# Designs tried in a protein design run: designed miniproteins, single chains, continued (5). Part 74

Each design is a single chain, and the fold is of that chain. pLDDT is the mean over its residues in the fold that is shown.

## One batch from the design tools (miniprotein)

Design m18737
Fold by ESMFold2-Fast:
Structure m18737 (fold): chain A 67 residues (1-67)
Amino acid sequence: SAKEKAEEYVKKGREAEAAGDYGLAAHYYFKAAEYYAAAGDKEKQAEAWKKAVEAARKAAGQPAPPP
C-alpha cells in the first residue's frame, strides 16, 4: 500500500541520515511525503516534508563529491 511504501522510505531516510548522507535522506523523505499524500495522511505527509527540507538544508552544507 501507499502507506507501507511511505513508512519504508521514512526508514531509508533515517538510515541515510545515520550514515551522514543528507542528500539521500532528503530524497527518501520527499518520496515518503509523496506516498503519505497518496495514502491521504496529510499529517504524516507534512512531517515527512519537514524532515526532507531539514535534510536538504543540511545537504547544502556538504562538500561536493569528488569527480
Scores: mean pLDDT 81

Design m18738
Fold by ESMFold2-Fast:
Structure m18738 (fold): chain A 63 residues (1-63)
Amino acid sequence: SKIIEDTRKLAEILEKHSGNATPEKILEEARKAGLHPSVLISLARAFGLPRAEIEKLRKEAEK
């Protein structure tokens, strides 16, 4: 499953930036790595990002 593979990639990004990056930077790295929109939405919600950012990611998932 692409979602499972992308979740593993997300774990690698989080480890690389442990303590040294903002939630927004981590999310942008994940987007550039081509992670599935569902993984990005879960990450944004976990970080407590603004409603507008979550809505933008949700719209991408509806493609």
Scores: mean pLDDT 74

Design m18739
Fold by ESMFold2-Fast:
Parts: C-alpha cells; sequence; structure tokens
Structure m18739 (fold): chain A 55 residues (1-55)
C-alpha cells in the first residue's frame, strides 16, 4: 500500500520517528498540512505523505 511505501521510505527502522536524512521532507509535509511539526511518523503524517505523493 502507499502507507507501507511511506513507512519503508521515511521510517525504515519502524520506530515511528523519521531519520535525520529524511527529516526535512517530513517536516515540510507536517507544516504544509497543519500537523504538529515533530518528525513523528503517525497515521496523520503518513496520510499527508501519501496525499503529497511522496511515498
Amino acid sequence: SAADAARARYDPDGDGIVDAATAAPVVAVQRAYGLPIDGVIDDATLAAIVDADLA
């Protein structure tokens, strides 16, 4: 699924936190979608990444 692709790209460790190398695009998506800017890969952030076509 698109959500699984997003997890594999931005949270490959499965810890729910974005890696330093991928933090910038995740933070940009959180800002663009009005989400908390925390770098946490939660369901809302995953949905925003998928909607932004970044997965």
Scores: mean pLDDT 75

Design m18740
Fold by ESMFold2-Fast:
Structure m18740 (fold): chain A 59 residues (1-59)
Amino acid sequence: HAREYREAFEAGDYERAAAHAAELARQHPDAGPAWRELSIALEKTGRLEEAARARALAS
């Protein structure tokens, strides 16, 4: 999923990037980087409340 997240993000497909980041965070909830990647992708899609919640879990 990390590779698919990066490829989707670089292609500007932020919805797909958010989906892959969410799956990574679900499988590795203690991995801060996964929540950080999710928050960035959610911000790019305008899902600001969800992005803020993911950012809190990344910190």
Scores: mean pLDDT 79

Design m18741
Fold by ESMFold2-Fast:
Structure m18741 (fold): chain A 61 residues (1-61)
Amino acid sequence: MSREELDREVDRALALMELAIAKKAYENGESLENVKAWLDRIAERYPEVREEAEKLKKEME
């Protein structure tokens, strides 16, 4: 495995963790607007999880 491949796997794992934290924040009463903005920022930083972020936004609406 190249360093670039390893870095991508680590970034994806971190992005999925941030998506899970955002979902938990919504469940704990965080506003939908704030959580959607957070999911958009995660997808912008980690394009690899953009599809998962969009799915979460739709599930929250």
Scores: mean pLDDT 79

Design m18742
Fold by ESMFold2-Fast:
Structure m18742 (fold): chain A 99 residues (1-99)
Amino acid sequence: SRLKELLEFQKKALELAREIGEEGYREIERERLALAEEHGIAPAVVRSSDDAELLARLREQGASEEELEEFRRKLLELAVRELELAVTSVVEAKEELKK
């Protein structure tokens, strides 16, 4: 029973964390799509590609090493924001469930 209660708590924390983070994740996705669109990459390609695949596509389009480094930096900044949002949302969800 205790294991079942702990699993239920973790499941509720994950579901609540998704809800808390939902708008933030949508904003990060919009920024990632906009960044790629500035380089002529279609939204469907962006949604089905990781950052390495997007960089490879930009390279195939004839982007310079400077353009690739700038694009990589911006993608890394978005990845950091997503990780910070994930951590903050989980912490907030667990604190809410303790009430």
Scores: mean pLDDT 87

Design m18743
Fold by ESMFold2-Fast:
Formats: structure tokens, sequence, C-alpha cells
Structure m18743 (fold): chain A 79 residues (1-79)
């Protein structure tokens, strides 16, 4: 149930990613790279049956999100 729902959500995200990036090319390069990274990680989750591996991938995405937020905060502080 819950795992199947998560897989469906990730599949929809991956399918919609290509069209969203194409339509919203005015996103910043950092945001584009982050979304691309998330898409790649979502594909890795969809291709693995191991819960431990999925948790690891989720942690990697969370860490990258923290780095992006930190960079944005520092950039705003430097302005």
Amino acid sequence: MTEEEIREALKEFVENYEEDIKENSNMSEESKEFVKEVKKKAEEILNTDDEKEREKIIEEVEEKLKELIKKQAEKKKAE
C-alpha cells in the first residue's frame, strides 16, 4: 500500500519532470541541477526493492536540499 503509493508518486514526478523543465526553462541553474538530481534519485528509488537503499537515497536527497538552502541563505546574506 504505502510503498506502492510512493512508487506511483515518484513515477509521476519522473514523467512530469521532462515537460516541466522544458516549459519552465527560466528556472535558475542551481534549481535546474537540483531538480535533475532529485529526478535521478527518484529513478534509483523506483529501480530498487531494498528499503535500506531507498532510505539511503532519501537521505542523500535531503542532504542536497540542505546544501541548496544553505547556499541560498548565504547568497541572500551576502547581498
Scores: mean pLDDT 67

Design m18744
Fold by ESMFold2-Fast:
Parts: C-alpha cells; sequence; structure tokens
Structure m18744 (fold): chain A 53 residues (1-53)
C-alpha cells in the first residue's frame, strides 16, 4: 500500500474502534487526501505519526 493508503487504513481502524470522533475522522481523511493529491508520501505518513504522538 502507499503511505496515503496506510494512513487512511489506520484512521479507519481508529474510527471503527471509537477512538476518534466523526469530526477528527473527516479532518484526518481530508489531510491524507490533500497529501496524496500533492504526491507527498512523507506528509501522509507524518499525519498518522503526528496523531499518535
Amino acid sequence: MTPAEEARARVLELYEKGEISDEEFQRLLTRISDAEAAGDDEAAKAIVEEFLK
């Protein structure tokens, strides 16, 4: 999977487990999609790393 796909899968898991709100879920998906559209794999990876810190 690409870093954007991995990040998207990770936020989906957190949402399904009830660990993040609908608002946080939508915000994270938007950030990942923006990074993917820019071709910035490191930015997509950093979104998940930032959230986990």
Scores: mean pLDDT 78

Design m18745
Fold by ESMFold2-Fast:
Formats: structure tokens, sequence, C-alpha cells
Structure m18745 (fold): chain A 102 residues (1-102)
């Protein structure tokens, strides 16, 4: 169902934003961050993200490091932008609501 796909995608996006905030606080590496993103995508059922990460993992190790670094910096930038507009408590409440509906 299209609605279920939309809710799973929203849940994934919220969880990645929350993870990016935690990653900044704890000084996570790009590799640590994307291992956790893979776990979130698997739990939520986001096959598109899993396929993307598998594609990146198939790249030459030197290129792979730069791709993950670039994506990590973009994810952190977007998370900072989101939390300026929406407070973290609202995001956590929405995450719990979405988890209960899926």
Amino acid sequence: EEEERRLRRELFRIQVVLLAVEADEKGMTPEEFYEKVREIAREVGDGETLALLDGIDALDPFIRKFVYLALYEEARFEAEKVIKEIDLNTLREREQELRSRL
C-alpha cells in the first residue's frame, strides 16, 4: 500500500535525523553512522536505502570512503536544518506514533 510506504519512509527520515544529532554529539565516524543507518533501514523495511548502501559498498574502497563522508556531512547538515524548525521532542513523539502504526 502507498500509504504504508509513505509512513515507513517518514519513520526512516525521522530516525536518521535523530541519529545524525546523536552522531554529532558522540563524534561518530561516517562508517559508524552508515552501519546504524543500514540497521534502521532494515528495521523500517526501506529497501531503497539498503540497495543504495549495497551499491556504495560495491565501490572501490578509496572512492567508498569519500562517498560516505560526503553523504554523512549532507545528512548532518539536513538534520541541523530540521531541528531548527522542529523541536526534538516533537520528532520523538512522531517516531513513536509511526512505530505504533506500522
Scores: mean pLDDT 82

Design m18746
Fold by ESMFold2-Fast:
Structure m18746 (fold): chain A 70 residues (1-70)
Amino acid sequence: ALPFTISPENPKVGEKVTVTNTGDQPIAVFYNGKFLGILAPGESYTFTPKEAGEITIVGDGFMKTFKVYA
């Protein structure tokens, strides 16, 4: 399993989405190619997407992309 959660798993424009680092290493969060921040183990970041596109989560040995729906 990947060392993070995203809720909801199908993010939508205008709705809050929360990314949580459930692992033991930092992860980086990107939205439409824009760096949003680093999450340390146990940290969460919540935001509301304004545009359709993608959320990308990068950590040690992985990169996972989620579609943001209009």
Scores: mean pLDDT 89

Design m18747
Fold by ESMFold2-Fast:
Structure m18747 (fold): chain A 54 residues (1-54)
Amino acid sequence: EEKLKEDRENLERLEKRIDAEIAHYETQGQAGAVERLRDLRERARKGFEEIEKK
């Protein structure tokens, strides 16, 4: 359960990094990369929610 707090902090850090990358690729016009990063962000959050539910 102590690891759950660390995993939550890591998720927040990962989401912030992904958001920054999405913004960068949007300025580059790379729609495919943006879509892939949004999918990754959603999967990371769902994965964490499933782990927290266990």
Scores: mean pLDDT 77

Design m18748
Fold by ESMFold2-Fast:
Structure m18748 (fold): chain A 76 residues (1-76)
Amino acid sequence: MLSEEEIRRLQEEAAELARRDARELAERYGREEAIRLLREAIEQYRAQLATETDPARRAVGEAMIRALEEEVRRLE
């Protein structure tokens, strides 16, 4: 089982990757297309999270979704 410290580290890494990915999408495809792609990714991650029973994976997934939602709000 993952430790609390390890889970926290993974959550931080997931959030950083989400922010970086959002920035790269906006730079490559423009704001409107980036928002569309990010919303699609959020929907897919939410669907995956709905079937996840591992508390650690759920915590990391929730952090990823939160970061992606924040990036969508920032781009709008």
Scores: mean pLDDT 83

Design m18749
Fold by ESMFold2-Fast:
Structure m18749 (fold): chain A 58 residues (1-58)
Amino acid sequence: GAAAERAVALLREAIRLAEEGRLEEAQKLGVKGYLLAPDDPEVRRLLAELSRVFRRAA
C-alpha cells in the first residue's frame, strides 16, 4: 500500500544517509519509515540493513 511504499523510500534514503556518515538524520528517517509500516516484510528487512550500517559506522 501507499504507506509501505513511502516507508520503503524513507528507509532506503536513511541507509544512504548512514553510509555517508549522517547518522542522526538516518536514524530520524529510519524511525519515521518504520512507524509508517512496522509489520511490512520489506520495511523490516531494510531496517535490519540500516542497523548493520550503523554498527559498521559507529
Scores: mean pLDDT 84

Design m18750
Fold by ESMFold2-Fast:
Structure m18750 (fold): chain A 90 residues (1-90)
Amino acid sequence: SSAADNQIELLRKLADFARSAGKEELAAAAEEARKIVEEIKKAYEEGGEEAALKLAEEHREEIARGEAVILEGVAALSEEEKAALAAALA
């Protein structure tokens, strides 16, 4: 699988876990991040590396905000929820 495919799958699993755990904000952030990665992958497929990098740069602030929400959301999980997330990501 491509690096993009691996990242999309990881974000999908994170969003699914977050929804099942009632963590709506974390789920929404993971879903939005997945959409951005899918758009960048499509840009790469249609226009190559230059197109993908340009789109990633355009979304840089959205990516940074989403990453912060995901990191804070994961950090706020209980020990039990963190263990369940680790299992879901395996």
Scores: mean pLDDT 87

Design m18752
Fold by ESMFold2-Fast:
Structure m18752 (fold): chain A 64 residues (1-64)
Amino acid sequence: REAEIEELAEETRRLALEAGLSEEQVERLVKGFREFARANPDMSREQLRALARREVEAAAREQA
């Protein structure tokens, strides 16, 4: 589970950087994702990945 969370966290960081978020925003988003994933062990990898993409998109829109 932890290795899976770290793989998804790294993917989330990459997506957020590509979306133009600042390093500070990226680290906050990635930290929040890790905490959420650990608190929700019943969520599938696909559900976590979909949530991460949605959060990155929302953060990028709010920044604009």
Scores: mean pLDDT 76

Design m18753
Fold by ESMFold2-Fast:
Structure m18753 (fold): chain A 108 residues (1-108)
Amino acid sequence: EEDEKLRERLLKNMKEAAIKEVESLHQEIVDYLREKGDEEKLAEVERLFQETLEKIKNAKSFDEIIEVMREFLEKLKELGVPEEVINRAQIFIDILEALKLIFDVVLS
């Protein structure tokens, strides 16, 4: 079905966007934690990023990608990363939610 092919393309594009954002946040958070000298939190962040990237790559739906990003945001809050980083991640999730609404209309 043509709609299935379109859905797969949109899913791939959302995954690529989410991966790029996670990679962008990775460098910023790692630099922040290195400045603080918190080696244990650095190890936790590295594990979190690896797990998050794997979950995004394996996601089968737009909702799964958004949920992975929400889990990522909550774990970043627990790690005590700067509010500016948290706010940027939240804005990105809001954008993904808006894109899903557009995709749902296009695929209707």
Scores: mean pLDDT 84

Design m18754
Fold by ESMFold2-Fast:
Structure m18754 (fold): chain A 68 residues (1-68)
Amino acid sequence: MEFKIEDEKRVNSDELIEKYKDKLTPLEIEALRLINDEGLSVEEVAEKLGISRSTVTRIIKRVRDLLK
């Protein structure tokens, strides 16, 4: 897993979701919550959401680009 939000400055998942809610689908928002709030791996998120690993990776990449 190469996606890292910010380690030192702890932001809550609500702040990230609120900021990107309009730009992301509900599925992408839920994946974000699982990664940021629960600290799940790509595989674990894919399993919990019932989607492919490649879909989760796409979501992570999009979020990473938005966080820049």
Scores: mean pLDDT 69

Design m18755
Fold by ESMFold2-Fast:
Structure m18755 (fold): chain A 64 residues (1-64)
Amino acid sequence: MEKLEEARRLLTLGGASEGLGLMALSVGEKVDKEKLEEMKKLAEELFEEGRRYREEGRRLLEEL
């Protein structure tokens, strides 16, 4: 039971991080070139974080 709730939380966080990364890229297209580089780095960090949450959530589901 607890593992299912934790998996749901991690998968939700993964999706949220991915969505925020896409938003950062969208904003980056409309800002100064210097800020664009920062937005790309933020998006990369958010996509990596989302991947880690997704992997952990999947692992917990496989243990059920």
Scores: mean pLDDT 80

Design m18756
Fold by ESMFold2-Fast:
Structure m18756 (fold): chain A 58 residues (1-58)
Amino acid sequence: MSMSPEERLERLKELLESHPEAIELLARQAGVSTEELREWIENREAEKVQELTDRAEE
C-alpha cells in the first residue's frame, strides 16, 4: 500500500543517511542522474521522488 509522497521522501532520506550508496542504485534503476535525484530530495519535491521510486520498484 502506497505511502504518501512526503512520507516516502522522509523514509528515503533516512535510508540514504544509513546507506548513501542506495541513491546511486535507485537513480540507475529509474534512469535519472544521482545529482538530479539528490536535488529533488533536498528541495522536497516529493511528487518527483515518488514517481521515480515507483518506477524503480518495477
Scores: mean pLDDT 71

Design m18757
Fold by ESMFold2-Fast:
Structure m18757 (fold): chain A 91 residues (1-91)
Amino acid sequence: SLAEAHYNLGKVYESQGKLDEAAAAYQKAIELDPKSSYAAEAAYELGKVYESQGKLDEAAAVYEKAAELFSSGDLKAASVGFKLLANEVKK
């Protein structure tokens, strides 16, 4: 899918240390199919990219929004994980 392609592009940019480009690609993956497993993976990676840049408020915001998006249906477990990640970066 197009969401998968942008998620994979984000992984490539991240491996190259291109953190801003990686963040943009992960954001695009989330926007294209926000309820997919690729959106959940992209949100996790985006939060980690922001953490690595010292952007802890942005990382917390991404994790909180992901927890809300995945609070129902098949990705409920991911929602719990995102809530825990948001709480950790706020410490």
Scores: mean pLDDT 81

Design m18758
Fold by ESMFold2-Fast:
Structure m18758 (fold): chain A 72 residues (1-72)
Amino acid sequence: SEVEKILEEADRLVAEAKKAAAAGKNDEALALYQKALQLLYEALKQSKDPAERKKLVEKMEEISDEMMAIGA
């Protein structure tokens, strides 16, 4: 499904962001997290399926928590 492809791409961006953060590249990590959130948000705006919306929101919450850990 389109949502599963977006979730897979978001997971890939999160993995890259974590590697950047581990290397001390916090600005690069935040940019990657923001890109992932943008993709998920656009998918959420277009989805009417409650199960798909739940998966998108849960992934956005995960990313938000990781960004807060870096940005503080």
Scores: mean pLDDT 84

Design m18759
Fold by ESMFold2-Fast:
Structure m18759 (fold): chain A 91 residues (1-91)
Amino acid sequence: EESMLENSSFPEEMKELAKKLVEALKNGDKKEAAEYAAKLLKLLAELNIPEELKEIKEEMFEVADKMAKENKSGQEMVEALKPLMDKAYEA
């Protein structure tokens, strides 16, 4: 079955960054995860996206920054970001 990333309208490069972000979070590499998250969010910022997706983007920035400051585990970051990512990809 197709994954949420495969069903998105986002470029393949963004899908690969999202996959690498998830893998880095799963492996507990917070620095690498933060770098992939920053790149993914930067690409999202460069898109002409609907108003509802702009809200999700801002929320993702806030969550990622908060998680990095709170020294959260990779699983905690995935749990916090996944609903926002899924919502963005479905919209």
Scores: mean pLDDT 62

Design m18760
Fold by ESMFold2-Fast:
Structure m18760 (fold): chain A 60 residues (1-60)
Amino acid sequence: NEEQIKAAAEGLKRYIDEKIKEGKVVTLEDLGATPEQVEEAAKYSPELKKAIEKMKELNK
């Protein structure tokens, strides 16, 4: 369901933002989702895509 994917994307984006504000390192593994599921969700949410890019920058 496209609506469920979009809702999941919003949840993931909020989680990433909250952990970054706390100064914690966040990885895709911590999200409990596969890379494929995250890529699918990011296609429905530009905000999630930006949050993932920010997360990757911080984990360099």
Scores: mean pLDDT 73

Design m18761
Fold by ESMFold2-Fast:
Structure m18761 (fold): chain A 116 residues (1-116)
Amino acid sequence: SISVTESGGGTVAEGGSVTLTEKITGTDISKSLVSWWREKPGEPLKFVAQMTSEGKVYYGEEYKGRATISRDDSKNTAYLNLSNLKKEDTATYYGVVFSEETNSLTIGEGTQLTVV
């Protein structure tokens, strides 16, 4: 009943910027914790960014100063802007929502970012 759909990946030049989008259905984003995680083959899932229902933001250590998480409650959508991209940022990025309404966690299918 809750779904997360990511978009905005693709191929981007090193030093560039990208905005990833996390569209949520089935729960109110303003009553949810939204986050971004990334996965690389052979590596553990890594935390990128999070925004609480109250609007508090947290960033993974490697992403501080390079990432900005935001949301648009009217569109039930969260965004991750990544700047100063490095080749090491090449990964599948997953949108995650924890719904306070249903007390459940939903993870999307991911969007692939390739930095060249």
Scores: mean pLDDT 90

Design m18762
Fold by ESMFold2-Fast:
Structure m18762 (fold): chain A 76 residues (1-76)
Amino acid sequence: SAAAEAARQEAERLAQEAEELIERGAPLEEIEELLRRLEEALVRAAAPEERAAIRQGVRDALEAVRKRRENPELLE
């Protein structure tokens, strides 16, 4: 559908923007906001059965970024 295709394109752009923010050490609040938008776009693009995995993946990515900023030595 056109809506799913638009959501896929939005997700690709948001994923690239999130990667750039993480690489540049942007504030966590900005990264969290972008990842939230990415999750919404990915969920709109995905089949219903995939949505839980997508949400978990985004949560895991956020947690990894937070841990890296707070305790770099804790990450491998």
Scores: mean pLDDT 79

Design m18763
Fold by ESMFold2-Fast:
Order: structure tokens, then C-alpha cells, then sequence
Structure m18763 (fold): chain A 55 residues (1-55)
């Protein structure tokens, strides 16, 4: 459940920022949803891939 919420938050931020997501934002999301920074970074990569595919 936490992972899905983290994914939605990361995807929303990546889309809103046109692919840009800072290291600080990655850490904030990781702490908020109780997942690792590595997990959030992976989710950001997924979101960027989706954004790139939509171009």
C-alpha cells in the first residue's frame, strides 16, 4: 500500500515538473511513505520513462 502511494506522489511530481525531481524531494517522499530513497529514485525513473514515451 505505501509503495503505491509513493509511486503516485512521485509520478505526479515528475509530470508536474516536466521530469525534474530534486534529491531533497526524493528524500521527502521516502520519509513520508516509509520507503527507501533508492525505491523513490526507481519510481522517479519509471515516471520519467512514461513522460518520455508520451513525447
Amino acid sequence: MRLERARLAVHARVIENDGALSEEELREIAERYGVSVATVRRLAEEARAILAANR
Scores: mean pLDDT 77

Design m18764
Fold by ESMFold2-Fast:
Structure m18764 (fold): chain A 112 residues (1-112)
Amino acid sequence: MAAAAEAIGRASGVAPAEVAGAQLALAEMLAARAAGVSFGAAVVVDRPTPEAAEEGVEEAWRLAEEAGKPREIAVLIGAATREAAEEAEKAAREKAKELGAELHVFVGVVEV
């Protein structure tokens, strides 16, 4: 996982810790899906910032609309700190509320 996170980080220009966090969020999303949670679209948030989280929610909404899927969407947040993850999650939930979308948030934090 760490080597893959580094490779993805280099390709995307994001920090390896944020990529590793996003991979943990992906594992949580897959576990939730196995437990019966469903959503029409899922997007990885580029950076654990309020702006990137809002853009991620808007992109997931757009993808669900284009696919004719339910307006139940998901975002994945990878962060190097819990504080950054919490701020991004708050922004994502507020944006989803504005759009009238049901939102699932999956968060992974890797603090090194």
Scores: mean pLDDT 75

Design m18765
Fold by ESMFold2-Fast:
Structure m18765 (fold): chain A 74 residues (1-74)
Amino acid sequence: SIEAELEALKKEAEAAGDVLTANAAQHLLDYIKTGDEISLGMALLQLGVGSVVDPENPLRARLKELLDRVLAEQ
């Protein structure tokens, strides 16, 4: 499931010290579980900041893929 993939990605980001990707993954998880649009906004903000700090981060690229899938399913 998308939730399981996001939880796995969050753990990988935490292990890598990638706090921006880990926080974005948690906010996206909160959004899909609660529908809280503020959580979605926070995920987008953390992804945007991460794009400036580390533009070629593969964990962030995977999180963007999962974000697109979440938005397509709603």
Scores: mean pLDDT 79

Design m18766
Fold by ESMFold2-Fast:
Structure m18766 (fold): chain A 86 residues (1-86)
Amino acid sequence: MTLVVTLEGFSPELITAEALRAIGLGLEGYDVEIKIEGDTLTITIKDADDEVIQEYLDYAEELRKQGAEVTVTQEGDTTTIKIKKP
């Protein structure tokens, strides 16, 4: 499955930490693409397993509890998680 995670409006420290985490997944053998545009980080993981998808869903829920707006969409084999700082 393809996983797309978008983080918008967060601090440079959080964006850097999440980009480094995604790079770590790439080093573990996942097909990872990272894109930073303005205040938005987009992480695309091709062939994501259920464990990686669940880890990002759990993190999105943690951020939602901290006031972030979270939208999860499933289209075919692609899961998209959009997380926006309020």
Scores: mean pLDDT 85

Design m18767
Fold by ESMFold2-Fast:
Structure m18767 (fold): chain A 58 residues (1-58)
Amino acid sequence: GEIEEERERARELAREAVERGVTVAELEGDEERLALAREIGEKLREIGDEIEEELKKR
């Protein structure tokens, strides 16, 4: 439902942010950071969403 739609949009925003980071990292040649940033960004966003939902229940 609505929560799933918000999660998908949050993921898309995280992807755009990562893509911007890719441009900077590519200039510096930090390819390893690219993969790490992608995973960290997605996990942080998901954790944030879960915490927010728990807080809203209260």
Scores: mean pLDDT 65

Design m18768
Fold by ESMFold2-Fast:
Structure m18768 (fold): chain A 64 residues (1-64)
Amino acid sequence: SGERAAEAARRAAEAGDGAGAASAGYDVFLNKHGSRELAREAVQAAARGDAEAAGELAVKSAMS
C-alpha cells in the first residue's frame, strides 16, 4: 500500500496537483505504513502550494 501511495503522490506532484499530493501523504499517515513526521511535512508543503516538495516528502514517508 505504501508503494502505491508513493506513486500517486509522485504523479500528483508532477501534474502540479498539491491537493492530490497532500491527500496521498495523509493516506500514508493514516495507514501507519510510513514516517508520520514526513507525512506531516508533505501535508504542510502542499498547504503552502509546494506540490514538488509535497510529492517528494510523501514518497519518502511511504517508503520509510
Scores: mean pLDDT 67

Design m18769
Fold by ESMFold2-Fast:
Structure m18769 (fold): chain A 92 residues (1-92)
Amino acid sequence: SRKEEIERMIEVIKERIKDIRAQLPSWPADEAAKAEKALKEVEELVEQAKALLEKGTEEDIKEAMRLVIEAEAKVTMLEMRLWVLKKEQEKA
């Protein structure tokens, strides 16, 4: 079902957040602070999506999907930024 798909996406996003947070202590303080702010935005989107799924209307499920897609995009951009920082550290 669409609800099960969204719930699965949320669990994947939560694991990706954990993976990013585990790396932050090894990064420059300014970059780690920016990443933490972005992760908090992602967590807020996920919690909003969960609240919409609990309401359970078709409209709420569609909105939850939009929020989860936005959260996934933000996590992807953050992972790409951390990858760039890692490559810069390897060259230094």
Scores: mean pLDDT 87

Design m18770
Fold by ESMFold2-Fast:
Structure m18770 (fold): chain A 63 residues (1-63)
Amino acid sequence: MDLVEKAKEYLEQGKYDEAIGYAQEALAVDPRNAEALEVLGEVFEGMGDHTGAAIARQRAAEL
């Protein structure tokens, strides 16, 4: 199963810790995985971490 798809599923369920874990594993496999960075951005936004969200989105946009 794709790690990014797992991260998205947990994000949709509001399970942010699991979503972060799978997104980080996807980035460990492919550091240029824009979708994994976008998922991290949405997770951080959902958690109220606007700075973390902005950094993740900026990294995705620079790929």
Scores: mean pLDDT 81

Design m18771
Fold by ESMFold2-Fast:
Structure m18771 (fold): chain A 89 residues (1-89)
Amino acid sequence: GAKEVEELAEEAIRLAREARRLAEEALRLTPPSDRESINRAIALILRAIGVELDAELAKKKGDLEGARKALEDARRLVRDARALLERIR
């Protein structure tokens, strides 16, 4: 029901924000000479913003499939951002 969509979307928003935080930290720690890691961090930040917006939209519309997709996308972004941050450190 509506509560399931809300809970999935709110979890997706939380994870998208965490992914953005991790990607921003990766960008901060990346040397200026590492163009590949800079580009990857920026791409992750932009994707995290997009997923947060998708989750907010799914929540407002009661879109269960949209909320599930946003949660899956957010989980992948957290994994990718953590992997990038660990490689830089």
Scores: mean pLDDT 91

Design m18772
Fold by ESMFold2-Fast:
Structure m18772 (fold): chain A 80 residues (1-80)
Amino acid sequence: MLEEFFENLKSGLINGGISKEDAEEISRLAVEMIENDESEEKIYEKLKEELIKKGVSEEDAEILARSIAQSIQDLKEKLK
């Protein structure tokens, strides 16, 4: 399940114009935050910061980070 999430997120980021290396790093970070049971707010903030560091605009990073954080929260709820 987490492996499938990782591959889907990585592919989505690459298709969105993020490099393979950066997409892999961001996807790995997302999986680590799922495993650590981080809050949606913390996931959003961490992903937004990482995306901005990788050269994504602040506006795009905010939209993308929020979308990913919501997807992670939905995944966590389905696993309960």
Scores: mean pLDDT 79

Design m18773
Fold by ESMFold2-Fast:
Structure m18773 (fold): chain A 61 residues (1-61)
Amino acid sequence: GAKKSAEAAKRAAEAGDAAGAGTAGYDMVLLSGNKEGGRKASQAAADGDAEGAAEQAIKGA
């Protein structure tokens, strides 16, 4: 579960899709129980930081 969401977040970030990266990151941290990581991923996506959102998602796995 979590690995596929991390891969999706990374691909979205590479495409410049901040919203997609944030969504995939949030889904991944919900599976791992890391709510702080999910909040940080969502905030980075809201700020247009697709790479930052993906990094928080990967760390949360």
Scores: mean pLDDT 68

